Designed miniproteins, single chains, continued (2). Designs and how they scored, part 33

Each design is a single chain, and the fold is of that chain. pLDDT is the mean over its residues in the fold that is shown.

## One batch from the design tools (miniprotein)

Design m5113
Fold by ESMFold2-Fast:
Structure m5113 (fold): chain A 123 residues (1-123)
Amino acid sequence: FDEYVELVLELAERNRDLIEPLREELEAFREKVESRSVDLADMAEVLAYRVYEELLKRGVPEEVATLGGLIVREAIRLGPKLPELSDLDEDELAVRIASGLIPLEVIRRMLEEAVRALRERAA
């Protein structure tokens, strides 16, 4: 899990330019987390929240931590579209990532695809 959080931080820091274009989505994510409206039955939301909280504990700026959480949520939603993950639903994928069962190479590809999708949406 620690290696997963480090990869998310790397990508969030590298893509800080997305904070302004995605401001409304980041605000919605943060508001949901702050209001404790995270659906505990939605493992993608739970994993995104756990990564956001862990980044804050590491002293990462709130805006970057929020972007990290958004990247995680998008990566889980897009994960089943990758051939090697197509047999997993979003909840199973989130649990396997949290348990360290997905190879870091595959995780990096998921996170990079998530950033690409967010960047296309921001344009």
Scores: mean pLDDT 74

Design m5114
Fold by ESMFold2-Fast:
Structure m5114 (fold): chain A 55 residues (1-55)
Amino acid sequence: VSDLFSPDPNVRLNAALQIGDRGDPSDIQPLGQAYKRETDDRVKNAISNALGKIQ
């Protein structure tokens, strides 16, 4: 989950996609925190989709 907070938006995007595909409920809190601090709309959408897959 540390890749969700990477300085590289491409790394954050890939992390969000992988976490969403895993579907692990323990990732809900880190994803929510990443979403709040995210400034890249593409990454925000990926995090939102990941949360939707898990919840």
Scores: mean pLDDT 79

Design m5115
Fold by ESMFold2-Fast:
Structure m5115 (fold): chain A 57 residues (1-57)
Amino acid sequence: SVAQDLEQQKRGVEQAAEEAARRDPENKSRILEAGRLTVQQLTDLRKAALEKEAAEA
């Protein structure tokens, strides 16, 4: 489902941000903030997808 795909994307973004922050500690706060904002966007999309799937069930 779209909601499951978005959940996997959230995990991927979090892991990528942590790894990027590890490679570039000088920009760690900026990298983690960018990742957090992306995760928030995906969370909002996942909520909408779940609501749509529930309404269509």
Scores: mean pLDDT 80

Design m5116
Fold by ESMFold2-Fast:
Structure m5116 (fold): chain A 71 residues (1-71)
Amino acid sequence: MTKEKIKEILEAARKGDIEKIKEVVEEYKDVTYDDEPEKVKLAQLARVVLYLYENDKELLELAIEQVEKEL
């Protein structure tokens, strides 16, 4: 399940589906660093992807490639 959700976030970022990314950020907005590791990973990924999409699309592409290699 976690790998599938990660792939969905990365695919949304590649498509420019910012609405889907914002939905995931909102779903996990209350997740803190001391929550379940998988939830923390998803929350951080969604937040970073949203930030990079809006501020640095070049770093976003590099981040996507790195995460895909770790799947």
Scores: mean pLDDT 76

Design m5117
Fold by ESMFold2-Fast:
Structure m5117 (fold): chain A 117 residues (1-117)
Amino acid sequence: LAAEFEALATLEAHVSFEEYDEEKKRGIRTEAAIFRLKDGSRLTVGRSLVYNEKDELLGAAAHIEYDASALPEALRAELEAARARAAALEAEYAAKNPEAYALAKEALERALERLRA
């Protein structure tokens, strides 16, 4: 899958950063990237993970945005499956720890803003 994607896409932009929320005692790790596909369309992916002082994962947010028509059907199916799994996990974290999920979501939105600049 990754090798197939590298054959179809070029990495255009990448952002990775770690933040610490002093008030809430949470570490936040965020990574986001933009890939250019051969037809000129873009795939944007991102993830933020929120940890407590013991490095226990408390929250997660993910973003996958693409033009499905730009991808071979098999690769599109795999990406849709990955997106569905990410959405399910994100929903579980949102329900379990809304505070950590909000921090992850906010950090991810900042990463996506930096990629669009």
Scores: mean pLDDT 77

Design m5118
Fold by ESMFold2-Fast:
Structure m5118 (fold): chain A 80 residues (1-80)
Amino acid sequence: SEELRKLVKEAVDALINKDFEKLKEIVEKIGEYYGLSEEEKERIFYRLKLLYEDKPIKTEEQRERLIDDLVDQLESLSKE
């Protein structure tokens, strides 16, 4: 989804900038798109924070790879 990819790009950029307020807003939008509960949205938010702490993004290639991985993971939530 083009809309999902746009939201994921904004989320990754918020992580790089340590703008956790913006990250929370984007996770809220993703959660609304997939019909996630408040608890599930919070779990996604904290997972993204932990991913950034474990593997900080230093290159554009790493940024694009993370975006692709997150889009794939989120799209899998719509699978049977």
Scores: mean pLDDT 74

Design m5119
Fold by ESMFold2-Fast:
Structure m5119 (fold): chain A 88 residues (1-88)
Amino acid sequence: VASLNAAIADLEAALAALDAGATDAAIDSYAAAIATFNTALGKASLAGAAKAATKAYLQSLVAKGKTALITNNTKANLTAAKNTLANL
């Protein structure tokens, strides 16, 4: 789905920005991208292995962002986005 592909691209870009520097703006963009990807995944008519693989990819991107945040203080928006993903 085009919207799911766009959400994946946005999250990848936000993660790259976060890796370049964990600014508040980069963290907020990353959290928003996670929420958008999770919403798009929930609305996509994916089943079985395709949905599981896409969810696993989203979780891997969240885990990569968490590494940058362990060095810095936790951002509430990112925590909320992670909780939304966990309840997928």
Scores: mean pLDDT 66

Design m5120
Fold by ESMFold2-Fast:
Structure m5120 (fold): chain A 82 residues (1-82)
Amino acid sequence: DAFRARVEETIRRGLELGEQALAAKAAGDEETLEKLLREFEEEEGLLGILLGIARIIGDEETAALAEKGLEELDKLKEEILG
């Protein structure tokens, strides 16, 4: 299941980048935070595209996975920006 694996990889990458961004924020490293936040937003954007594809092809399980991943990334983003 190559498509599901891609969605799982995108979620994992987004979560890793978000956690690194939180660490940079805690360290007061604004330059690293800005870079990591941009990379995080790129993965979040890609996950949104993958969700759209899952919906078009009728892959309900992968769509649900991508929706949950987006919810987790959105919560993490609010923590980074707060």
Scores: mean pLDDT 89

Design m5121
Fold by ESMFold2-Fast:
Structure m5121 (fold): chain A 59 residues (1-59)
Amino acid sequence: SREELLEALRRAGFDEELAERVAEAVGWDGKRADQLVTRALARGITDPEELAREIIARA
């Protein structure tokens, strides 16, 4: 399911490089990734690079 997580992150707006970094930061935990993405978006963070930095910092 690593491939499925990467596809989900790319659908969320991350390019391949950002998707890989986010997936690694959350330990390939799709539920944790979803929680952190949802929380960051709720705070108004919409730029993919900024969103990735926020998720990695909180993972």
Scores: mean pLDDT 82

Design m5122
Fold by ESMFold2-Fast:
Structure m5122 (fold): chain A 94 residues (1-94)
Amino acid sequence: DELVERLREAAEEAIRNRDDEEKVREYVETMERLAREIAESGDLEALVEAARALGRVAQAMPRGSPEAERAARTADELVARIAALDSSALDRLA
């Protein structure tokens, strides 16, 4: 899935550049946009993978950073979408 690959790449770059606030903000913005497109697709596997990637970014960022909060919020939105489609898929996020 092209969208999932792009989101994973953005997540890896955000983590790699976590000390560069400008780059992290740009990658988080990209992830938010891609996550919205993935959510609209209703592809459960893509949603699970995107939520995992966003969760990793949130955990890698400094505690309380705006970008960590944005990544966590976006992950929570995808988790809610996953639960609405198939609650059993939430086990894949644990």
Scores: mean pLDDT 82

Design m5123
Fold by ESMFold2-Fast:
Structure m5123 (fold): chain A 67 residues (1-67)
Amino acid sequence: MDAEAEEVARNLGIDKPEEIKELMERAREEGEKVRAEAKTREEAVKGSEEVGLKLTQEINKLAEESK
């Protein structure tokens, strides 16, 4: 987890890998909640994909704001 956040920060030129780590941790918690609330495997997969897409968008926004 921490090493992954540092690698993403390095690749995107973000000075604060801790912010990426927090986003990844929140996305993990949201993914677990989505899977617990899903009534079918297909709903769980779709919800997890949406959480991942949101995480990617938030990380990209941080990269653009890192100036």
Scores: mean pLDDT 74

Design m5124
Fold by ESMFold2-Fast:
Structure m5124 (fold): chain A 116 residues (1-116)
Amino acid sequence: MKEQTLEALERAARTAEELVPEVGEDGRRVAELLREAKEYLKKGDERSAAVKLTSAGIIAVSAVLEDPRGQPVLDAVLDAIRTFNKYSIEKYLKEGNLDKVQFSQNLTETSRKLSE
């Protein structure tokens, strides 16, 4: 699951970069934040990865509000959030940390509602 999450983050970053002509600076910033999240996740710093990924999501929403051509950026970021949350749930279940599992499940449900 970690490898799938890293791939989802990189895919979302590439999508944001490809749409820079349509969404401008927001696309560049989203790509930067997603790559920072990927590097934190590679180091095992899930908290910092989650912060960067959340910031990317907020900017992606703002980009879509300015230009609807930015929708693929938001879709890719939401997919990365869902994949990250699934990975976190699996990891916390293996560690026996039920409080963190519940938190990750709540984030996953929120991400699903945002993608609908």
Scores: mean pLDDT 78

Design m5125
Fold by ESMFold2-Fast:
Structure m5125 (fold): chain A 63 residues (1-63)
Amino acid sequence: ELPADADAFILEAARFLESTDASEELKERLKEAIKSGDRKEILEVEIEIGVEQLKRAVEKVMS
């Protein structure tokens, strides 16, 4: 639809990858998703990273 919106989404995903603390496996998957331009795959991997970070935070607090 609007190329600017697509570019903004992909740039945000790339910035998220640069700033996020996640497993190498998930970072690699996000890199591939960004390279493919598949918004659904990018969003799915971002959600998985968020879930991983939340689990790590909860485990650290609860232990």
Scores: mean pLDDT 75

Design m5126
Fold by ESMFold2-Fast:
Structure m5126 (fold): chain A 110 residues (1-110)
Amino acid sequence: MNVDPSVFYQDPELAALHQEYNQLVGEAMGVINDMLEAIENNASDSELKKLIEKANEIISRMNQWIAQLREYAKTATPEQQALIDQLIASANQIINDLNKIIEQIKNKLS
């Protein structure tokens, strides 16, 4: 992120959205690591399916968070808009990474 994150802490609503983002990123990285470990260790079909369910739940929550951030963006300053665009881009990258790993697992289950 190429913009000063201190801007988030000047607006309580944006600060809360940023904190929620950090929590979602942490959960997503955890599931990505669990999925990669499961692939490496030839985990059972049952375990792989549970990890896909967790990944899809995080994707759903991230999409809801992006929608909330886009609503906030309607009243944001141009400086806040730049930060919002970067957060949305980062969230979409994580969603894409999760979907890629889900497809790898699905192909292994076939």
Scores: mean pLDDT 85

Design m5127
Fold by ESMFold2-Fast:
Structure m5127 (fold): chain A 71 residues (1-71)
Amino acid sequence: MVGEKIHEGMKKKDPENFGDKKPEDLEVIDAKVVGDKIKLYVQDKKNEEKIYIVEIDKKTGEVIKVEEEEK
């Protein structure tokens, strides 16, 4: 389950995809630290083919960017 702060940040950056989703609909499947950023890989539990990459500022914990990764 995605934490409330991360979910709030995702909704602010991409309200079309995340505005109607609950934290329990999103699963953190991986996390990678890249310099001063954290990249979370978040899977949509209702559409397992959809994986989102959430970039977080390591200092503030704020969501910087949300991108879709589709295999």
Scores: mean pLDDT 76

Design m5128
Fold by ESMFold2-Fast:
Structure m5128 (fold): chain A 66 residues (1-66)
Amino acid sequence: MSPLEKVKELLSQVYDEDTVNFIMERLRQLSPEQQKDLIRQLAGEVKSVHGNDELAKKLLEIAEEI
């Protein structure tokens, strides 16, 4: 499974389908460095807004694979 496919699966646990699709479309248009930055920002939001530390940690781990 590609890193972006893993991100989509994780985001689908906390965001609705339309929001996930919007984020994934944006990620696909970014450079690898910009993808890492956006995924790190999303990890911060998942931790702060949704209180899901485990999901945030998994997102950060996937960012390292890019």
Scores: mean pLDDT 84

Design m5129
Fold by ESMFold2-Fast:
Structure m5129 (fold): chain A 83 residues (1-83)
Amino acid sequence: MELEERIKEAKELYENAQKLLDQARASMAHPGVIASLEISLEVAKYLLENPDATEEEVKKIRNDLFDKKIAEMEAEAQRRLAA
């Protein structure tokens, strides 16, 4: 029961995040909003692949994705500044 409910919630989250991301990109929304929606989409994808994941695991994945996104943006900015 809980597993099937989590799969349904993850699918709805994925579809909603994708629609919001597409709308944000079309509306030229703030880069921070787009980044947040991209993280939400990746978290939803993880839940679809791992429907038995705990809330703790989901939070860890979200934090890891956020940290990676920040590090990638900082590295790219430094590379462009140095070039």
Scores: mean pLDDT 76

Design m5130
Fold by ESMFold2-Fast:
Structure m5130 (fold): chain A 95 residues (1-95)
Amino acid sequence: SRSDELIDEIVSKWKELIDQLPNSVLRRLELRDLDSFTDYLRELAKEDPEITTEVLERMLKRINEILSSDLSPLQKLEEIRRVLDEEVGRFEEKR
């Protein structure tokens, strides 16, 4: 589905940032969080595919803007986390 394609693109971009982190323990923790969040997004996509697709497209646009910035990999991950939390919060308010 479109939502699955968007989730896969978000996951791919997030993994690229995690791979740039120098600390193997931090990379492992970030990957675990990414997997949990990915499962959550896939569950949302099954329940409300249309609204989830809109939210994922907005998330991806904002993530691409963060990735294009001059922030460090760790700062980019923190900003991506913030974007995901804000967009999920907006989605939950619409339900």
Scores: mean pLDDT 79

Design m5131
Fold by ESMFold2-Fast:
Structure m5131 (fold): chain A 80 residues (1-80)
Amino acid sequence: EREKRREELLKRIAELEAKLKEIAAKYEPESEEFKKFYKEVTAPQVEAAKLVAERGESEETELEAMEIVLKGTEEILKKL
C-alpha cells in the first residue's frame, strides 16, 4: 500500500510540476515577478527538506515530505 501511495504522490507531483513550468514560461526570466513566483513555488520544497533534516531519512518521512510538496503546491496554484 505504501508503494502505491508513493507512486500516486510522485505522479501527482509530476503533473503539478508540469503546470508550474507552463506558468513559469509566462514570466520574463530574471524579472522581479519571476523571482517572487520562484520563491513562492519553492517554499513547500524547503519545508519538506526541513522535515527530512529534522526527522532523518526514512520511508515515512519521505512520504510526509512528498505530501507537504503536493499540498503546498496545490495551495499556491489555487492562489494564482
Scores: mean pLDDT 77

Design m5132
Fold by ESMFold2-Fast:
Structure m5132 (fold): chain A 86 residues (1-86)
Amino acid sequence: STEELFQEATRTAVQAVEKAKEELLKPENQERMQRIDKGLSEAGENKDLKKLSESLRELAKLLEELGFTEEAEELRRVAKRIEESL
């Protein structure tokens, strides 16, 4: 269901952000994180699964660039599951 996909995405994103928190809080990453946070918030408010998957992929890309490869892969798995539901 849409609700289950949002719950899985939220849990996965929160866990990934928590693990990468020190790097994500650095000034050079703030603008990109603000865009990702806005995308995730808008997806949740509008129940927009397409925007949710796009925002998760943007977060995954940032995390991979910062060396959080496992967290990035986990986010991409969730994004793919969402895309397959569209």
Scores: mean pLDDT 88

Design m5133
Fold by ESMFold2-Fast:
Structure m5133 (fold): chain A 96 residues (1-96)
Amino acid sequence: MEGLERALAIIDEGIERIKAAKSGQEVLEIFRRTTAEVLAAAPEELRPTLQALAEQTLAEIEKAVAANDTAKAKLYAIQGLLAMRSVLEVAKLRLE
């Protein structure tokens, strides 16, 4: 339970930091740090799913950054973090 709550809090803070980011490079750095912290906090059973989502999202962010599209990089980063948040919320409901 505690790991799930911490992972959720890390995602929520990460989303706010992504919104405040000034460049695509900053979006990449915040996303990589946030997902690493989420994976460290999350229950071991959820890590493969969360890692796959993080890797897929990172690839899309990298493409947007290469295209110099900071707005799209932010959109993909937020969407990926929200997808990870959904996995954690569903897991929390099932651990009752």
Scores: mean pLDDT 87

Design m5134
Fold by ESMFold2-Fast:
Structure m5134 (fold): chain A 74 residues (1-74)
Amino acid sequence: LSALSPESRALAARVLALAARVPSLEELQAIVEQAVAQMRPRAEAAAKGSGDPRALMLALLEEAIRVMEDLIAA
């Protein structure tokens, strides 16, 4: 709603666009799992770096969406 930043709304729109481009929800789930696996080492390293937790979470979500977009394009 109005509490979401334009940045967060843009990320949500990208997720919906990804869902529309994937042939099936089952394949989308597999892509999400692969993206999570690829992002896990980065997320763990970032957590140990202990910067701004909220900004870090948003950055990780944006990167996860980018990874999913890349996997779908491949």
Scores: mean pLDDT 70

Design m5135
Fold by ESMFold2-Fast:
Structure m5135 (fold): chain A 105 residues (1-105)
Amino acid sequence: KKEKIVEILRKAARVAREGDVKEAVEAVKKAVREITELLGDKETGEEAVKILEEAYAEGDALEGIKAALTLVVSAVRKKDPEIAKAAEEEAARVARAFAERLKRE
């Protein structure tokens, strides 16, 4: 479970670094859905995806990614605080990778 969540977030971080903004947003949406499915918490997943989509539509993709990942990490913490620490660290790497790519535009 912990290894799968870390792997999902690391894959999202790679796309955030190497892809365009749309590809990064889609990768984070996919990661959110995969993690919340593993938790049995589809409602949190759909809420996080909606927040990300609304922020992206307004031109605030970085804030949307941060907000969506914060909700997902919170859901992980409710199930397992130890896994949540690792998820939080990897989520921070996703947001950092995306912020760095925005500076290159």
Scores: mean pLDDT 84

Design m5136
Fold by ESMFold2-Fast:
Structure m5136 (fold): chain A 71 residues (1-71)
Amino acid sequence: MLEEELKRVLEEMMELGVRQVDLAVQLTVLRRDTSPAAQAQIAALRAEMDRLTRREAELVRRRQALLEQIK
């Protein structure tokens, strides 16, 4: 049970990492555009990246708790 839960956490962390890379690439491209529309999209992407960063911190804490229970 705990090992299966740990596997799910690790899979979610990997999926989150892929999404973070995608958003970082989009942000880098948009930073070259100084238009008001691009600035609005940059703000939205930064808000999404902040959300993913908070989720990553939660998953890291969950992973540590599960590892402590297994050991």
Scores: mean pLDDT 82

Design m5137
Fold by ESMFold2-Fast:
Structure m5137 (fold): chain A 93 residues (1-93)
Amino acid sequence: STQLQNDINLGIAQIALGVVKTVLPGIEQRAAAATTDAERQQIIADLQSSISLLQNALSLLQSNQIIDADTQALIQEIQDQIARLQALIDQLR
């Protein structure tokens, strides 16, 4: 059913966001400690992987037939998280 697909997409997106939120403090700590170009490039690659995961989650949520308040709130949170990761990449370049 349409509702079941929307619920599945919401669950997948919540898991993706949870994974990124869990790993981000460690990436931020590595970024603060980075002293070489090689270290900065590896951190940028890890951040780009996190952005790709969140962009895929965002696409799934945006494909939902029903955009309720919970779905809209999750879309906004994912967009905010992507922006935070992009800002960190810009600081490392």
Scores: mean pLDDT 88

Design m5138
Fold by ESMFold2-Fast:
Structure m5138 (fold): chain A 109 residues (1-109)
Amino acid sequence: MSWAEIEELAEKLREEAEEIARRKLREAVAAGRPLEDAAAIAANLVAKKVDEALSDAPLAAREAAKLLASAYAYRAMAREAEELGLPPEVVARLRAAAAEAEANARQLA
């Protein structure tokens, strides 16, 4: 399996992953809830969408695509946090989570 194949699979879910992430961050901020919980919920919802959309893909490809789609979600969440004026530490943590998810996806490719 090549990295290009994983990118192609994850790209199919990019827009949906980014929208889930932005929505969950906005909901958490509006409710005064922990942002760490919002990130975990968004990642779980994205993983479920990947499993549904890529059900016919080989398991290893699907797992790598989940991690890359989670990286898209975390990057979108970091951008939304920055736009909302949240603390730089929150933005940095979300960007770090995205980098870790992408690195883990590359390891599975």
Scores: mean pLDDT 85

Design m5139
Fold by ESMFold2-Fast:
Structure m5139 (fold): chain A 58 residues (1-58)
Amino acid sequence: SPEKVYEEFKKLLEEKAPKFKEEVKAHPDWSYIELMKKLADFLAEVFEEALRRAKEEA
């Protein structure tokens, strides 16, 4: 269900955000555009994993 996907997304975001934050800090050479692209990729990966988990628990 969409609600289950959203709940799994929130959980994964909280779990994975600290690692992403560390990666950003390790790369002060990244431009603003590169940072935004990395953030978009990160959010897409978290969403895809949330969708997968929601389907497996249905």
Scores: mean pLDDT 80

Design m5140
Fold by ESMFold2-Fast:
Structure m5140 (fold): chain A 108 residues (1-108)
Amino acid sequence: SEAERRRRFLELLSKLTPEQQVALGRAYQALDDFMRENKLSDEERREVYRAFDDAFIEALEKGLTTREILRVVRDAVIEKMKEIQKKTGKKIDLDALRARFDALIAEA
């Protein structure tokens, strides 16, 4: 299923508009920077990226706009971060993460 999921993701990436490709790249970079700054482990980062990818695939398959895709991804990532906070007791600045996504949504 992981290989099938990766294949589906790659197929969907090939169908992205230039606008969606730029938005996805910026969202991934902002998320990666945030997770490193907040000292998430490799396993925690993988869980967050999985939530990002799942939300992105579902939103894209539904034909949502770039802004709507970014909102769905933002909400999925924040929920996963809340779960990690509750499980680990780590202090994660979720307001800062939301602000980073909101800036990307405004530019989309």
Scores: mean pLDDT 83

Design m5141
Fold by ESMFold2-Fast:
Structure m5141 (fold): chain A 61 residues (1-61)
Amino acid sequence: SPAAANVEAVLASFRAVVERLKEELRRTLGPEEYERRAAEFDRQAAEVEAWYDGQLAKLRS
């Protein structure tokens, strides 16, 4: 469905932004601080991705 395609596009954009932000954090923070922050960031990103996966499941018709 067009709605599912739009959600897929939003999710792809979200993932691209997360990658860009992680690269910026890696450059800004020391490696030890980055590892700690990245773990928390990844946990939060996983929650957002899980929510979008749920929305996609609803739109699969």
Scores: mean pLDDT 81

Design m5142
Fold by ESMFold2-Fast:
Parts: sequence; C-alpha cells; structure tokens
Structure m5142 (fold): chain A 100 residues (1-100)
Amino acid sequence: MKEKFKELLERQIKALHRLKEKADETLSPEVREKVKAALDRIEQILKEALESENPDFEKVVREIGRVMRELFAQLTPEERRKVGRLMKEVSEELIKEEKK
C-alpha cells in the first residue's frame, strides 16, 4: 500500500511537469501564469507527501482540490474548457502508458 501510494504521487508529479510544458505551448500568457502557479502549489503538496513518513492521502486530495477550485474560479468558462481539455489529454496519455 505505501509503495503504490508513492508510485501514484511520483506519477502525478510527472503529469504536472507535462501539463506545465503543454501550458507553455497552448495557453495565453495570463492563463499560463495562473495555471503554472496552481501546478507549482500542487507539486509542493505532492513533494511534501512523498517526504512524509506517514502521508495523509485524504489531506493531499483535499488540498489539491482546493487549489484546483481556486484556479478554476479565476478562469472564464472558455479558459476552463481549454485547461480541462489539456488535463484530459495528459490523463489519457498516462493511462495509455500504464496499459501498454
């Protein structure tokens, strides 16, 4: 269970790095800065969980959810659609990597 949780956190950090790269290519400068700031906060939460001897999974999920809600509240509906599509694309790529 601990090994699978650590692997999940490492995989999420990899996904964040890929999202930052894609944000540079696809998003406007203003949206890009907001997205990168949110991703940096999420990366910090994930790194702190990895360094913890007793990581609280529920707390990690709750904190990430808060950061994402704050990000989406700052975006227009069109910007939220673009960010959501980008996140879905990265998620689908990671799922393909696991299954193949």
Scores: mean pLDDT 75

Design m5143
Fold by ESMFold2-Fast:
Structure m5143 (fold): chain A 75 residues (1-75)
Amino acid sequence: KKEAVDKAVELVEKYIEESNLTPLQKQEIRDAVKDLREAFEKGENVEEAARRLITVLEYYGFPKEVIEEVRKALE
């Protein structure tokens, strides 16, 4: 649902702002978020876009609580 996606995106963006990630790494995460939003708008490839975002968040060491909230929002 759009509300759940918006909440997940807001949480991810907050942690990006507080993180020690480089501008390029922050852009990679934001690109994954953009792909997810586009997938929801089209109603296509949502599961694949969600999996990609989770993988990127795990790779950059996001808190487990953030990752679980994103997963829960995308179920």
Scores: mean pLDDT 77

Design m5144
Fold by ESMFold2-Fast:
Structure m5144 (fold): chain A 85 residues (1-85)
Amino acid sequence: MMDKIIEEIEKELSKETDPKVKSFLQDLLDRFKQMSKSSLEDQEQLLGEMLIDYLHYRFFHHMDSDSASRIEKILMKAIDWLQSQ
């Protein structure tokens, strides 16, 4: 499950041309790779931190709706995966 999320982030990162969105996707990729090596409790904490960082970025740094939808889709898949554990 985590490997598929990581693969989806890598695919989005390779196609993204907006430097701000690309930077955010790189940070998400690094955090999800960290999560794949972490305990379930640590995975929940890391996902919570990623959600807060995403909301902060979305609210204060202006993000277009298409980029936001792509990032939110990845985050929702991670939430669904954790809830299924």
Scores: mean pLDDT 74

Design m5145
Fold by ESMFold2-Fast:
Structure m5145 (fold): chain A 85 residues (1-85)
Amino acid sequence: MAAEKKIEEAAERLADVILTPNSTAEDVAAVLREFGVPEEKIDEVIEELHRRLTSRIRREKLTDEDKIRELAIEIAREVLRKYLE
């Protein structure tokens, strides 16, 4: 379905931008706007993404970049499903 493909694309792009050195909240917000997250929800989405990712990395003691990226995509997918409906 078109919506599902859009969420997968958004999750991958969000994971890449949040893991990019020197990326800003504005860079993350731009991706969220592109994929249709309402302006009033952008800050909430960014905060939830960082909270979930940081918590899981700390709990699992992840240092492998590939595993961190896979986790970021998983979390982004879950968060986007919550806000893009």
Scores: mean pLDDT 79

Design m5146
Fold by ESMFold2-Fast:
Structure m5146 (fold): chain A 89 residues (1-89)
Amino acid sequence: SAAEDAARAREALAKLRQDFNQGIQEILNAPLSEKPKLLEDLEKGIERARPLALEFARNDPAMRAELEAEFERALAKLEELRKQVEEEL
């Protein structure tokens, strides 16, 4: 139902923010040798979640836009951190 889809979209947004913040902290606190694998795993997790979250928001343009913006911000931050880690290796 539309109500169930809307609830799942909101849960996906909250989970994205929580998982991203947790993942970033894990990467920052990890030994340098472990950072590339943690970055790869977090990026793959985010990319895997994206189409599912957007499907739940398919009938809610505002929620879809918010989800797309959050996924774009998360991936951009990971790319910045990945480059920083590569420079430290």
Scores: mean pLDDT 85

